Designed miniproteins, single chains, continued (4). Designs and how they scored, part 83

Each design is a single chain, and the fold is of that chain. pLDDT is the mean over its residues in the fold that is shown.

## One batch from the design tools (miniprotein)

Design m14888
Fold by ESMFold2-Fast:
Structure m14888 (fold): chain A 73 residues (1-73)
Amino acid sequence: SHHHEGAELAEKAGAAARAGNAATAVRLSQQGAIKAGTPEAKEYADRGAAAARAGDGVTASEYSALASKAAHE
């Protein structure tokens, strides 16, 4: 199901964030949010992408983790 696939993508995004790969974390998190259909997860992923573009990897990583958490049900 889309919910299950979204949660799996969010898990991988969280792992990438912990490894310091913010760009990958945000990208996977956005894919997870789209599949999960969760507005909260999508908002966190969008903010993470914006932070990554601004060169703020720490904030991008934090938002990616929040998107992952919001996608888990």
Scores: mean pLDDT 68

Design m14889
Fold by ESMFold2-Fast:
Structure m14889 (fold): chain A 93 residues (1-93)
Amino acid sequence: QVSPRQSQLLLQASDLAFQASDYARQGDGDRAIRLLQRGLRLAQEARRLGLRDAGLVAQGLDTALRLVRQGDFDRASTLARFTGLSARNLALS
């Protein structure tokens, strides 16, 4: 069961992941990195509050962040979008 606080953190992480996906697709690595770092912190906070499945969201955002740093914008965009959808679905469960 997802608490209201955990849900809010995941919905914010989801929004940041979708924005990062759009910037990565445009080749704007610096903006994508900042958004992914913020999303990662929110997902890690949700995990610390007891939501174990938020760890999968954090892992997805961390991998997308690594892909942006490597210049793999296409894979980073796809993974950030998928992770955003997962965060949103988890928040609404």
Scores: mean pLDDT 90

Design m14890
Fold by ESMFold2-Fast:
Structure m14890 (fold): chain A 67 residues (1-67)
Amino acid sequence: DDEARVARIKERATGPVYSYGEASKEIVEKLLKEKLAKILEEWEEDGEKRGAIEAKSREDVERLLKE
């Protein structure tokens, strides 16, 4: 669950010396990229969508990330 992962990382970022606001934003962006990568990986396992994903997988991830 993304919310649980973000909460866990927020606790680490708000630790002894880290600034929560700055660290959490970078970490959230990383988690979003990882989540989208997993979705594309699942689609690649589905042979019916594999052809389209191989050609546009990176573009789709970047578009979803930008939104």
Scores: mean pLDDT 51

Design m14891
Fold by ESMFold2-Fast:
Structure m14891 (fold): chain A 85 residues (1-85)
Amino acid sequence: MEEKIEELFNKLVEAAFQNPDKTISLEEAEEIIREEFKDESEEVQKKILDILRENASSDDTVSLGEILGFQAELLKEVLDEKAKK
């Protein structure tokens, strides 16, 4: 799981750096998440997408700062799940 989160973060950051404003559309970010976590259950994918949407700006874009916030929240959820097992 942590490796997938690192790969996801790298892909989101790379996509943002392809744009002059260093942002990525919420739609593009959601597509990257679905591809990275395609081997996970639909329930897991939905939870990850919900965390992204909570961290996204009101203008349907995701900045580098919002990508960092998303990564921090996702890592926290994974650590909390590990603590239960």
Scores: mean pLDDT 76

Design m14892
Fold by ESMFold2-Fast:
Structure m14892 (fold): chain A 71 residues (1-71)
Amino acid sequence: ADEAAAEAQVENYRKTHGLETIEELAEFLIKEKASPGVLLLVAQRAYEAGLTDLAEKLVNAAKERIKELEK
């Protein structure tokens, strides 16, 4: 499933770039313009961690990527 692929991509970024925190991971993925699925997966984890502002930032980034895809 696409979600499994997104999780694999997240794990690869974490290991390759030493991204130890969800904040570091989120900032990297937004800067890298990651796929909407990856951004939404990390947003879900940010909500779980109580990082509401970060989660909203990731959701907005995902929405922007989706709009660009539809354009």
Scores: mean pLDDT 76

Design m14893
Fold by ESMFold2-Fast:
Structure m14893 (fold): chain A 89 residues (1-89)
Amino acid sequence: GKEAILRAIGAILRMIGMLWDLENFELSLEEKKKYAEEAVEIVRELAADPSVPEDLIELAKELALEIAEFLEEEDPELAEKYKKEIEAL
């Protein structure tokens, strides 16, 4: 329904904001981990909701994978763990 789509759009906009922060500011490892963890949870919640269109779920996955990539230099094992989890959803 409308509520599920609006919630999904809101979550996607939040992830776009995270990517903006990651690309434009030198964030701490803890801040990068927090964003990656939140992005994984967003994808999990959207993928679990049958009312969310698949196109929005795929967009959320793509954004979450990009967010997780910011961990690769400092924590490559955690980056790979999150990427695999996102891809499995």
Scores: mean pLDDT 88

Design m14894
Fold by ESMFold2-Fast:
Structure m14894 (fold): chain A 80 residues (1-80)
Amino acid sequence: MKELREKAEEALRLAKESLELYNKYKKETTPKGASQYAAAAVRRVGAGFQALLIKKKAEKLGDKEAAKLAEEAIKVAGMK
């Protein structure tokens, strides 16, 4: 179960980082800024999807801590 919690924490970290980049670049008006904004949105969706898979696995294994961390990552990724 420690591995699953570590995976959930990593997914949460990636979701938070992608959200920070998304918020940073969404106020950019340059073509380069728009490209970074789109890339951040894709990373955010990817992190949310990984978190969703981790949550399902954690629920099956009864790891409530990993499930809670994964749910937080899903929320940060905007997939709730």
Scores: mean pLDDT 75

Design m14895
Fold by ESMFold2-Fast:
Formats: sequence, C-alpha cells, structure tokens
Structure m14895 (fold): chain A 98 residues (1-98)
Amino acid sequence: KIEEIIKLVEEALKLVREMLDLARQGKPIPDELYNRLLEILDKIIELAKDDPVIVGFARAAKQAVEIARKSTDPEVQVNNLRAAIIALENIINYLKKK
C-alpha cells in the first residue's frame, strides 16, 4: 500500500513538472496530460482513504490541477501547478517518516 502510493506520487510529480515546464514556455498543456494526472491523483486518494493527511494533500493537488486546466491565464496555470507540486512533495515528506 505505502510503496504503491509512493510510486503514484512520484508519477504525478513527474507529470506536473512536465506540465509546469510547458506552461512556463507558454505552450499549451495537452488534455491527455491533465486526464492522466487527475486519474493518478484519484488513485492516490482511494488507496490512502484511511490516511487523512495523504488524502488532504492529494485533494489539494487535484483542486490545483483542476483550476490550472480550466484557466486561460498562464500565471494562474503556473501558480496552481506549483501548488500541486508542493502538495505532492508534502505527501513524500510525510511518507518518509512512516
């Protein structure tokens, strides 16, 4: 369970970083990347449902990603993708203590 959550969080971090790099370059972020990231975040939430700390950070990341997806403002996209990275890094830091 914990190792599976770590793998999913690492995959999500890789995707968010790729998306952030695209946003910083003023390039459009493909819907396929958003869909894949949101699916991974939903899997993290389901696997970690008994851990309110992990669920809280995963939901924060999901909300930030959804705001970025709906925004046409590059500044809003960049800021929300950075917020998603911080939330996901908080999950890794939390799990390192378990």
Scores: mean pLDDT 86

Design m14896
Fold by ESMFold2-Fast:
Structure m14896 (fold): chain A 86 residues (1-86)
Amino acid sequence: KEEILEAAEKASEAGRAHPNPEIGDVIEELKVMAEFLAEQTNPSEEQGKKIAEIVEKALKEMLATTDPDKAREIRDETVQEMLQIL
């Protein structure tokens, strides 16, 4: 759980600093979804580590794009990956 919350907070910080507010909003949505899933499912340590890695990978991909639609696709894929682990 702690690992997911830390990854989500780093995502939120990066989203707030992003020059494109649409991409920043998508990153904030990913953060909220990751926190919601962590609270609802109470994941194991192993699940928490995997989800944190997935969130960190998604953040890196979102920061590499200038296209808000691509950021939304990354968000949706990331949520699906998190649900597969939970």
Scores: mean pLDDT 80

Design m14897
Fold by ESMFold2-Fast:
Structure m14897 (fold): chain A 55 residues (1-55)
Amino acid sequence: SAADEALVRHMVASALRLAEQVGLDVALALLRKELEEAGLPQSLIDRAVAEVRAA
């Protein structure tokens, strides 16, 4: 949905900022947890994780 896509964009940007402070592995773990708790499809979670890793 448009709301899920907006949440992914927001959370990817937040994870990139967080990674600068606490490191990539911790930021990715928190990103995955937040998107799972929000009930997003696994395909969107995997895409968000891949986007953060690619940056």
Scores: mean pLDDT 85

Design m14898
Fold by ESMFold2-Fast:
Structure m14898 (fold): chain A 65 residues (1-65)
Amino acid sequence: AKTSTPRPETEEQRRYREEHATPEQIEFGRSLLEHFVKLYEEKTGKKFESIEEGLIAFEEDIVKA
């Protein structure tokens, strides 16, 4: 086969995940947003009390720029 690269996730596991999105997927997404806000704080020197506050500030910065 051309690919034959093993995947960490089986076909059955992938199907199950797509049908029944796990709470861990939601938590992982939120963790990524938190990390992004942390990087934005480092870049701008600003500090935010919540992830949502940081994201709103970032969006406003883009819109005004």
Scores: mean pLDDT 66

Design m14899
Fold by ESMFold2-Fast:
Structure m14899 (fold): chain A 100 residues (1-100)
Amino acid sequence: NDKKVKEIKEVIERALLIARKGIAEKKPEKAIEELEKLKEESDEEVHPVIETLIEAVRNDTSKVFEKLEEIAKDKEPKTLKEVIDVLVEASKKYLEELKK
């Protein structure tokens, strides 16, 4: 479990960086392509987080990244597992609201 949690955290951190850079550079298509590739290489448990970031980039909404990035920082949660669980649940709720 620990190895999987660490890998998922690294994927989420990379996804957040890709999404923020895509918005900042006004290159959403490139960011979405990189996020989709990262999603294919990642565990399915993290897919809702990456999908949320893809939608945020597509809609030019950096607000979502800021929230997810705050949650992803080790300083806030007590364990990496808590970070992953909260991020996945928050992402699922956000995607349901979007009615994708």
Scores: mean pLDDT 69

Design m14900
Fold by ESMFold2-Fast:
Structure m14900 (fold): chain A 101 residues (1-101)
Amino acid sequence: DPQQQLIDRVLDTVRRMAEDMGLSQEEIDEIIAEMRQLAAQGKSPLEILGEGVYKIAEIKGIEEAAEYAKKGHVGAAAVILSLSERSREMALEVAEEVINK
């Protein structure tokens, strides 16, 4: 099942990010359980991925999630950009400051 395979990859991506960022096994299990519930509700893989990374960012902070994305973790980068319009605006402002100063 291609849809189930994509969801499984999303779950693995978020689990790996949470492990790399030092979340406890209990925190990881809670996040994965919430993501599985969203999958059961028919949410898209992107929405499921977004929820998982948002939960990690709530625990570790948006700045630490952004640093993880800067290490070339494509899954985490895509989701940080999908967290909110405000997060995207902040990233663009930082990029503009680096270019101009």
Scores: mean pLDDT 68

Design m14901
Fold by ESMFold2-Fast:
Structure m14901 (fold): chain A 69 residues (1-69)
Amino acid sequence: SSADERRKAVLLSAIGIETAALSFKSIFDGKKAEEAAKQGEELYKQALNSTVAQAEAILDQLHELSAKV
């Protein structure tokens, strides 16, 4: 539905912002932040081909990953 398409677009935007933030932190915060940024990029790739529910779970995983760096 168009509502699901809009929800997916919002989730992908949020996921993209979170992965960009992890990538930016990796420039300053060393090897642990670089490893987190690589995991974030992989999660973003998974989100592109995911359902709405899967994308929501991926965003939650990114929030947990961000909390560790």
Scores: mean pLDDT 84

Design m14902
Fold by ESMFold2-Fast:
Order: structure tokens, then C-alpha cells, then sequence
Structure m14902 (fold): chain A 89 residues (1-89)
């Protein structure tokens, strides 16, 4: 059960990492690119925390990643976001 929750969190983190990587590649906005790269780093740490079953760290990293995602949605071009979402399907 604990391991199952961590596995699901790691799988979700991997998908969001792919999304942020695609946004960083496609965006023309330098601020959005930096935020997407920060998101990728946070999600890499999330996968490691999940492997360690460190739920406290996972919660902290999830909050930080959510803040990055909210800022990124405000800055990234709609066309870039749509293309990035299509790439990760």
C-alpha cells in the first residue's frame, strides 16, 4: 500500500517531467523556459523521494512543483502548452 502510493506518485512525476521538458524545448519565453527547467529538477527529486518512501519530502516537492506549474501556465504560450500536452500523450 505505501509502496503502491509511492509508485503511482513516481509515475505521475515522470509524466509531468516529460511535459515540462517539452515546454522548455518549445517555449520562446525565457522566464517560462527557466521555470519549466526548475519543474523538471523538482520532479526528478520527487521520483527519488518516492523510491525512498519519503512522503514528507514528496509533499514538500509536490507543493513546489505546483507553484512552478501555476506560474508556468501564466507565462507559456497557449500553442506551446497544447503541443507539449500532445507530445506526452
Amino acid sequence: EKEEIAKLAAEQARKYKELFEAIAELTKNEEAKKLAEEGVKLLDEMERAAEELDFEKMEELARKADEVAEKLRSLVEDEVLREALEKVK
Scores: mean pLDDT 82

Design m14903
Fold by ESMFold2-Fast:
Structure m14903 (fold): chain A 78 residues (1-78)
Amino acid sequence: KKKELILEALEEIAKLVDEENAKILEETKKKVAATPDPDEALRLAAEAIEKVMKQIKDEEKRKKIVGIVKKLHEKLEA
């Protein structure tokens, strides 16, 4: 349940970034899918998103990614 939401968020972010950063997110999706612990899965996703965000200089893309992360947290709290 929670892992599915994390995978959906990573997929949405991958569509907004360049091919190099999309590969980081795709590798993270594989790690998340292999992890049985949803807290560990969320930690892995958060680390990958932080690495990707550090490489993005486009302020509008950063704002969209922040929106996706906020929506993910809202769904996880529901």
Scores: mean pLDDT 81

Design m14904
Fold by ESMFold2-Fast:
Structure m14904 (fold): chain A 79 residues (1-79)
Amino acid sequence: MAEELAREFVEHGEAMLDALLAGDLAAAEEHAAKALEVGARLAELARTDPEARRLLEEALAEVLARFKAHAAAIEAALA
């Protein structure tokens, strides 16, 4: 179900970012692999299902917004 795949994608994406912030590269890699696996399944559904496409776009936007916030914090510390 596309909603469950989108939820799992966000959960693994967020866990990956949390692991990166903690310096736990092994945990980050495991969560990244799971996010890519779930994301690929959701992306395949999104090819023909507009609802799956919308859920994928929302999930990507959520994870990317969090990633940008982290990047902005590093940039601010270097300025």
Scores: mean pLDDT 80

Design m14905
Fold by ESMFold2-Fast:
Structure m14905 (fold): chain A 115 residues (1-115)
Amino acid sequence: SKAIEYLEKAIEALRKAIELAEKDPSVPKEVIELLRNALARVEMALSYLEEGNIPLAIQQLQQAAIDVKKALDLAKKAKAPKELIDQLEEALRYVLAALDELDPEAARKLQQQLQ
């Protein structure tokens, strides 16, 4: 599934973002907490997709996107390193791409709310 491939890429970006954030004391702890919550939600979404529970997967991905966007905004405000910002933007793109594969209307509405 293309949605599953996007979520696997989102997990890799989130794991790298968490590692980068943990090594940099200038990054607010709230960023790390938001990213850990987003990672857990993406992993739950994968589990729901394996069970065929698309509505619950969509719900988890919507919350994951919100958490990643909040982390991205906080990281930008804190002037975090470009590598961290790039990983956060990549994670958000993949979560939104997975959501678009599952529910294009939900993805479009969420993208408007995140602006």
Scores: mean pLDDT 92

Design m14906
Fold by ESMFold2-Fast:
Formats: C-alpha cells, sequence, structure tokens
Structure m14906 (fold): chain A 80 residues (1-80)
C-alpha cells in the first residue's frame, strides 16, 4: 500500500506541475486553441485518475484531483 500510495501522490503532483507549466507557456505564446485542447485532455485524464483513486480508497488524493479538475474547468471557461 505505501509504495502504491506514494506513486499516486507523485503522479498527482507531477500532473499539477506539468499542467501549470503548460498553461503558463501556452498562455504566453498566445496559442489559446492549443491551450484549450490541452486543458480538455487534462480534464479527461484527471477524471479518470479521480475515479481510480476513489476505487482504491485514496479518497484524500481523489479529492485533491477533483479540486484540480475545478481549476481546469475554470481556466477553460476563461478561454471562451
Amino acid sequence: MAAERAKWEEQVEKFRRDYEEAYSTLTKKGDYELLRQALERAKGELEKMAKELEKKGFLDLAAKVRELIKEVEKKLESLK
């Protein structure tokens, strides 16, 4: 359990960093179409991750992922 949980914690944190970096980079570049597509894909991946974490009983990590989904949704809304 400890090793599996640690890997999930690392994956969640890495995803958050990668997404924030991509958002910053693409926003500075002005490529809002590519940014929108990237955020839509990220949302899908996060939704899958949250469901897997819930099934495994890592409810705290699942909640963290769902908060990240809300951030992605808010950013997508800002790109309309």
Scores: mean pLDDT 81

Design m14907
Fold by ESMFold2-Fast:
Structure m14907 (fold): chain A 86 residues (1-86)
Amino acid sequence: KELEKKIEELKKKESENPTVENALELEELLLKKKKSIEELVKMEYEAIKKGLKYFAAAVIRAFAKLYKEPEKNIEASELLKKLLKE
C-alpha cells in the first residue's frame, strides 16, 4: 500500500545518498505501520547486509519505540543473530 511504497522509495534513496533526514522519515513510517518483530528484524538484517547504516538505525529506533518489553528485545536480538550467522 502507500506506506509500503514510501518505505521502499526511501530505502532506494539511501543507496544513492544516505541522509539522516531520510532515516528520520523512515522511522516515522515504520512507527505508523507498527510492523511485527519478525518484519523489523528482517528489515534490519537486509539493511546491514546492504550497508544501509541509516536505514538500520531507523529500524532499530522504531523497534525501541514500539516494543518496550525486555522479552521482545531479546526475541528480536536472537532472530537477528540467527540471520547474521547464515
Scores: mean pLDDT 75

Design m14908
Fold by ESMFold2-Fast:
Structure m14908 (fold): chain A 92 residues (1-92)
Amino acid sequence: MKVTVFVKRDGRIEKLGTFESETIEQLIEAVLAQIDAALADPRTEAIYVTVEGSREDVERAGKRIAEYAASKGWRVEVVIQGDSLVAEIRRA
């Protein structure tokens, strides 16, 4: 599975990182840590996450990302298209 995280600050989109792992749990932990750091920055307007992998991995990642963002009071939209996912996380 491959995950790329972007953050929007002051009208700019910045790539935080691209993460790859054969172990989905380690990859999800790394991605959630990046989301957490971005959410802690008051300049963060939106976070975008793209996921590529098996349908099962993509669905699992999407669920974990959506639950985490929602738990922090942020608005989250997740779109799954086969073996890919795009999540948009915005301030509510």
Scores: mean pLDDT 81

Design m14909
Fold by ESMFold2-Fast:
Formats: C-alpha cells, structure tokens, sequence
Structure m14909 (fold): chain A 75 residues (1-75)
C-alpha cells in the first residue's frame, strides 16, 4: 500500500516535471525524461505477473505521454 502511494507520487512529479520543461522550451530534456519514464514503465510491466500493476503502470505512462504531446502542441 505505501509502495503504491510512493509510485503514484513519483508518477505525478515525473509528469509535472516533463510538462514544466516542455513549457520552458526545453523540449530535448522533456523528451529525455519522458523516454526514461517510458523505459522504466516497460521494465516494471515485464517484471510483474499482476494485471492490476500492468494496467496501473500503462495508464501512468500514457498520461505522461499525452501531457507531453499536448504541451508541445500548445507551444
């Protein structure tokens, strides 16, 4: 339970940082952080047998990607 809260907080902070960097025009750094986050998510999905954890990670990664793409489209 505590681990899930820490992961949720980590996902939120990672997404917010990516969006912030993109808004500042630091697109290369924002993309780098997004790619690191996507790679981490893929590794977690490969390590787990839990469909719940797979869905959770997939949704968080998708949210980060969509937030980045939306921010880039608005700049």
Amino acid sequence: MELAKLLEEFFRKSRDEIVRLAKEGRFEKAQEKLEEFEEWGKKVIEMTSSEEIKKFVEERVKEAREAFERTVAEV
Scores: mean pLDDT 77

Design m14910
Fold by ESMFold2-Fast:
Structure m14910 (fold): chain A 87 residues (1-87)
Amino acid sequence: SALQEELEKRLAEIDRQIEEAEEAEKKGDYEKAIELYEEVIEQLRKLKEEIASNPSILPEEERKKLLEQLDGQIELLEKKIEELKKK
């Protein structure tokens, strides 16, 4: 479906941005890594809101699991940003 295709596209784009942030982190560019991770968190929050407001995007069980996974990912990235800010 068009909604599932859009979801897959957004998840792939987010994954790409996470890879870019991880690359910046590996290079010791903590300021850039923080900025990129913050952008990823914003996109994850936006995606979560869109998934939560659109029950037709996925079957109910899959939608609930994805929302839980997105929440967990946001929490982990927020903790990572706080760690990087201490560098």
Scores: mean pLDDT 85

Design m14911
Fold by ESMFold2-Fast:
Structure m14911 (fold): chain A 103 residues (1-103)
Amino acid sequence: SELEALTREVIAEYSPLVDADPALAAERARLLAGVTGSARGRLLATALTTLYLYLKNTPNPSAADIEKFTTLWNAMRELAENGSDASTKAFYDALEQRMLQGI
């Protein structure tokens, strides 16, 4: 799917940037530790967390970076609202609270 392609693209592009900072890599690991649902949900959570950490620590993110984040965030919201996996809902709620405090 286009969403899965975007999810994999985001992980490939932004993970090296996050992994270059040990503190950001550790924060990503903490945010993802509770996500135990479907492979699709875990992949989406990984992409979303990676891009969130990049954007939070980037002074001038591009419009394209913001659009990618918005697309993934909307997909995670839909999965959290309509899915049966409590770990996905908990992840979504936790990241939403962090965004409200950190952005």
Scores: mean pLDDT 84

Design m14912
Fold by ESMFold2-Fast:
Parts: sequence; C-alpha cells; structure tokens
Structure m14912 (fold): chain A 96 residues (1-96)
Amino acid sequence: MERLRKKFEEYAEEAKKYVEKAASLMSKEEGEEIKKLAEEALEYYKSGDKIQEAKELLEKALELMNKNPEAKEYGKEFEKKMNEAGDYAEGANLAR
C-alpha cells in the first residue's frame, strides 16, 4: 500500500509541475482553469470512487493546453504523469 501511495504522490507532483509550466504559457484565465481541473482530477484519483470523472477533467485540461501551441508539449508530459498517477491510485484502492 505505502509504495503505491508514494508513487501516486510522486507522479501527482510531476503532473502539477507540468501544469504550472503549461499555465505560465497560457492566459491567466486558461492557466487557472487547467490547474483547477488537474487538482480536481487528482483528488478524484486519490478517492478511488470517481476514476471516470477524473479522466473527463483530464481531457478538458488537455483540450485547453492543445489550443495553445507553446503549452502543447507540456500537455503531453502532463497527460503521461496523470495517467501514471491514476494507475497507482487505482492499484492502491484495489489493495485496500
């Protein structure tokens, strides 16, 4: 259990880093929106009961990042880290 939670937190922190980088290249409004969507998605992954809702929030954040060519590359890394975090969150929930 502890190892899966630690991996979730590690990937969640990396995802937040990429969201902050993407947000810095976008408008203030769009940057705040993607940070909010990422935070809510990570909370849903951590709870383990709203995995589909977390994925929908991730998709919305990625749509906003893809509209901004400068943010697009950070969006790809964010998607990878969010998917890794989600996998570890699901594993931790199943290990309960």
Scores: mean pLDDT 79

Design m14913
Fold by ESMFold2-Fast:
Structure m14913 (fold): chain A 77 residues (1-77)
Amino acid sequence: MLTADAKPFKPLLTRRFDPDGSGTVPVERLPEVAREFALSDEEVEALKALAVDGKVPLSYIEQAVLDRALALIKRAV
């Protein structure tokens, strides 16, 4: 039952940071995302730079979380 809609991080990000389904997360919530998914300050700054009207598209946050998870996996091997 793992579909594209059941990606590991997307449901969690949507429920915690985009519960209204806007497809965006307020820039002020990015530190909470960083704490939850171990994003670096540089990754948070890059996401802030993508903000439109003080909100970051959820797709960019999902990609940053996935890239971080992959980097951690590569270091563990």
Scores: mean pLDDT 70

Design m14914
Fold by ESMFold2-Fast:
Structure m14914 (fold): chain A 58 residues (1-58)
Amino acid sequence: MSEEEAIEIATKAAKEGKDKKESAELAQNAGVRLVALGKVSAEQASKAGKEALKETGA
């Protein structure tokens, strides 16, 4: 999985959040799931989560 795809998935998850806290939790959970599935590294998931929150303004 590409870093761009991971960012898109985390961003989509963050957009489902009702507030900044929920958006951050959803982005983090998406990243954890991608790592568990062996699709990205922990470092890539962390970066994707940060970029997703930046992109959504959360």
Scores: mean pLDDT 75

Design m14915
Fold by ESMFold2-Fast:
Structure m14915 (fold): chain A 93 residues (1-93)
Amino acid sequence: MEEARRELEELRERLEKATEVREQRLLGAEAFDVAARARPEERLELEVLSGLALISAALDLPEPSGELALKIAELVLEGKSLEEAIEEAKKEV
């Protein structure tokens, strides 16, 4: 858990400095991967979301945003279910 929280903190700092949308999407994919490693009970769903973020980056699609992805990953690390994390992140972003 501590290692995953540190990785998300580093991704948050990188996201704040990222000016290109594609870079932000790739950081979002990395955040989902970090959460998937830390929360094995949510791993399959988080890996699917990471794949979606990578496809979004490759195809220049607007969603999911890097900020939304990182917030979801942070909430999952805090112990929320993926469904709860998605709904809370949507309210905050």
Scores: mean pLDDT 79

Design m14916
Fold by ESMFold2-Fast:
Structure m14916 (fold): chain A 92 residues (1-92)
Amino acid sequence: MEKKRKILEVTKQIAEELRRIAEELREEAERTPDPVESARLRAQGEELERLAEEVEKQGEKAAEEGLDPSAFVAQLRPRIEQALRRGRERGE
């Protein structure tokens, strides 16, 4: 169905972006000689992978409920961006 497909595609796109950033963070962790910074970057990557999985789950529910894809993305975006910023700057 078109509406469900749009939501699933959008959430899949977000999840793929999160996974890509997680991979970039893992690469930075590998390049980082400081074990504390390396651990932080890996923790960030793991957190982003978890978010990607949760975003896909929420996307499935949103598709089932027939939510507007743009409204759904708008709701998720601040939380995702906050998690990305927090992880990179504070190592949480």
Scores: mean pLDDT 75

Design m14917
Fold by ESMFold2-Fast:
Structure m14917 (fold): chain A 56 residues (1-56)
Amino acid sequence: SLEELEEEILRLIDELHEVQARYDQATGPEAAQLRAEITRLSDRVLELARKLVEAG
């Protein structure tokens, strides 16, 4: 359970890094879409991290 939660967090962080790298090179409408994706992924990581802290 905790190990699965850690794996999900690490996967999401990896995905967040990929989206952030794309965002750094993007302009206009693409940048806006990637910004929204960064916010979504970041919120998800924080949610799971909170659950991990509560369980540990």
Scores: mean pLDDT 84

Design m14918
Fold by ESMFold2-Fast:
Structure m14918 (fold): chain A 99 residues (1-99)
Amino acid sequence: SENKLRLEAEIYRGMGLIARSLGMYDLARKHLEEALKLYESIPDAKREVAEVLFELGRLYAELGDYESAREYLEKALELYEEIGDEEGAERVRKELESL
């Protein structure tokens, strides 16, 4: 069920964001990567995929892994531009400029 996959992805994303706020970076990464896999399996979830890619990019930047951060942020930018989300695209560009 697409609705079940979407709910599961939302739960993993939420857990990843909470883990990040608590400084549990390895747990945050694992949960966000699981959310990404789930959203990528859902048709028409491009916005949610871009959001998780952006959060992973920010997480890797916080860890000092600027190469992985850039890769995730560039993928998020491409998706935000594809779906016409100018606000999302601008947030990603600012994050890339801060690397």
Scores: mean pLDDT 90

Design m14919
Fold by ESMFold2-Fast:
Structure m14919 (fold): chain A 71 residues (1-71)
Amino acid sequence: MKLTPEQRAALKRAADILEETAKKERESGNTDLADIHERKAKILRDAAENKPLTPEEEKFVRAVLEALGVA
C-alpha cells in the first residue's frame, strides 16, 4: 500500500488516539474493548510505517482514511 505523507500522518494520529482510548479502557477493566482498539492501532501504525499488510488490513486502512477525509 502506497500512502502520501499526509495520509501517513493522519494514520499516526488515529493510532495515537486509539492507543490512548485503549489505555483508558484497560484502566476501567474493559480489557476486550482495549484489545480491539490496540489491534486496530497497530494496523494503522504499521500502514503509516509502510509495513506489509494483508488485503483485509489494507481495506480497513482505506476505510479509516476515507472517514478522516484524506482518501
Scores: mean pLDDT 83

Design m14920
Fold by ESMFold2-Fast:
Structure m14920 (fold): chain A 71 residues (1-71)
Amino acid sequence: MAVELLKQAIEAVKNNDYDKAIELLREAARVDPRLRPFLDAVINALKNKTASKEQIIQGLETAIRLAEARR
């Protein structure tokens, strides 16, 4: 389920395991393709270090709210 994968990605980011976070976000985008454009932007921010850890966590928490609001 996409929400569980997003929660695990937040924990990976908190632990500075960015490779694991990217894997989890790619899987979340496969499970819920509606989130793909948003999650691709987060993955690019993680790879290019264009956003702070706090900004990435806030973005992922927003993605969780969007995924839950549609159910």
Scores: mean pLDDT 81

Design m14921
Fold by ESMFold2-Fast:
Structure m14921 (fold): chain A 85 residues (1-85)
Amino acid sequence: SAEKVRELGEKIIEELRKNKDAPQEELLARIQEIVDASSVSPEIKEALLQATKLLVAAYAAGKISLEEMIEKLEELIEYLIEELE
């Protein structure tokens, strides 16, 4: 459901905000656990996880800010919700 997609996205964003200074591998492992615990469709899990991995890598490389990373994830979450409704 759209509500579950929003909840998953919010949990991912919360993890990124709280643990922005964590090593990339540790941060991605925590996000994987959040995604795995969700009951959203496999397609949505894959889309969010792949986008998050790419954005976290770009952030860790200094290519984007924390704010830009979160904005891109929020855009994807809203896109996925609109496709469900």
Scores: mean pLDDT 84

Design m14922
Fold by ESMFold2-Fast:
Structure m14922 (fold): chain A 81 residues (1-81)
Amino acid sequence: MEEARKAAEEFLEKGYVRVASAIYEVLGLDLPDKKIVPKPMPDPEEFKEAYERARALGAPLTDEEVESDIEAIKKLKERKK
């Protein structure tokens, strides 16, 4: 469980708040009150890698949820261009 907590903290710092929140919730912990400077629209490839790591650590993320989130980020980036 220590590995999952550290992964969640790393995701939070990188701006993957949703992944971090899911891991903290599974562990029964609240998100830290640290000021998070969200990065504008994470890269879809980096986001996918973060999700795969979270699932490897036992986070209850489904393939459908991961693909849906990646697709949403992709569409948002395309619309802003």
Scores: mean pLDDT 62

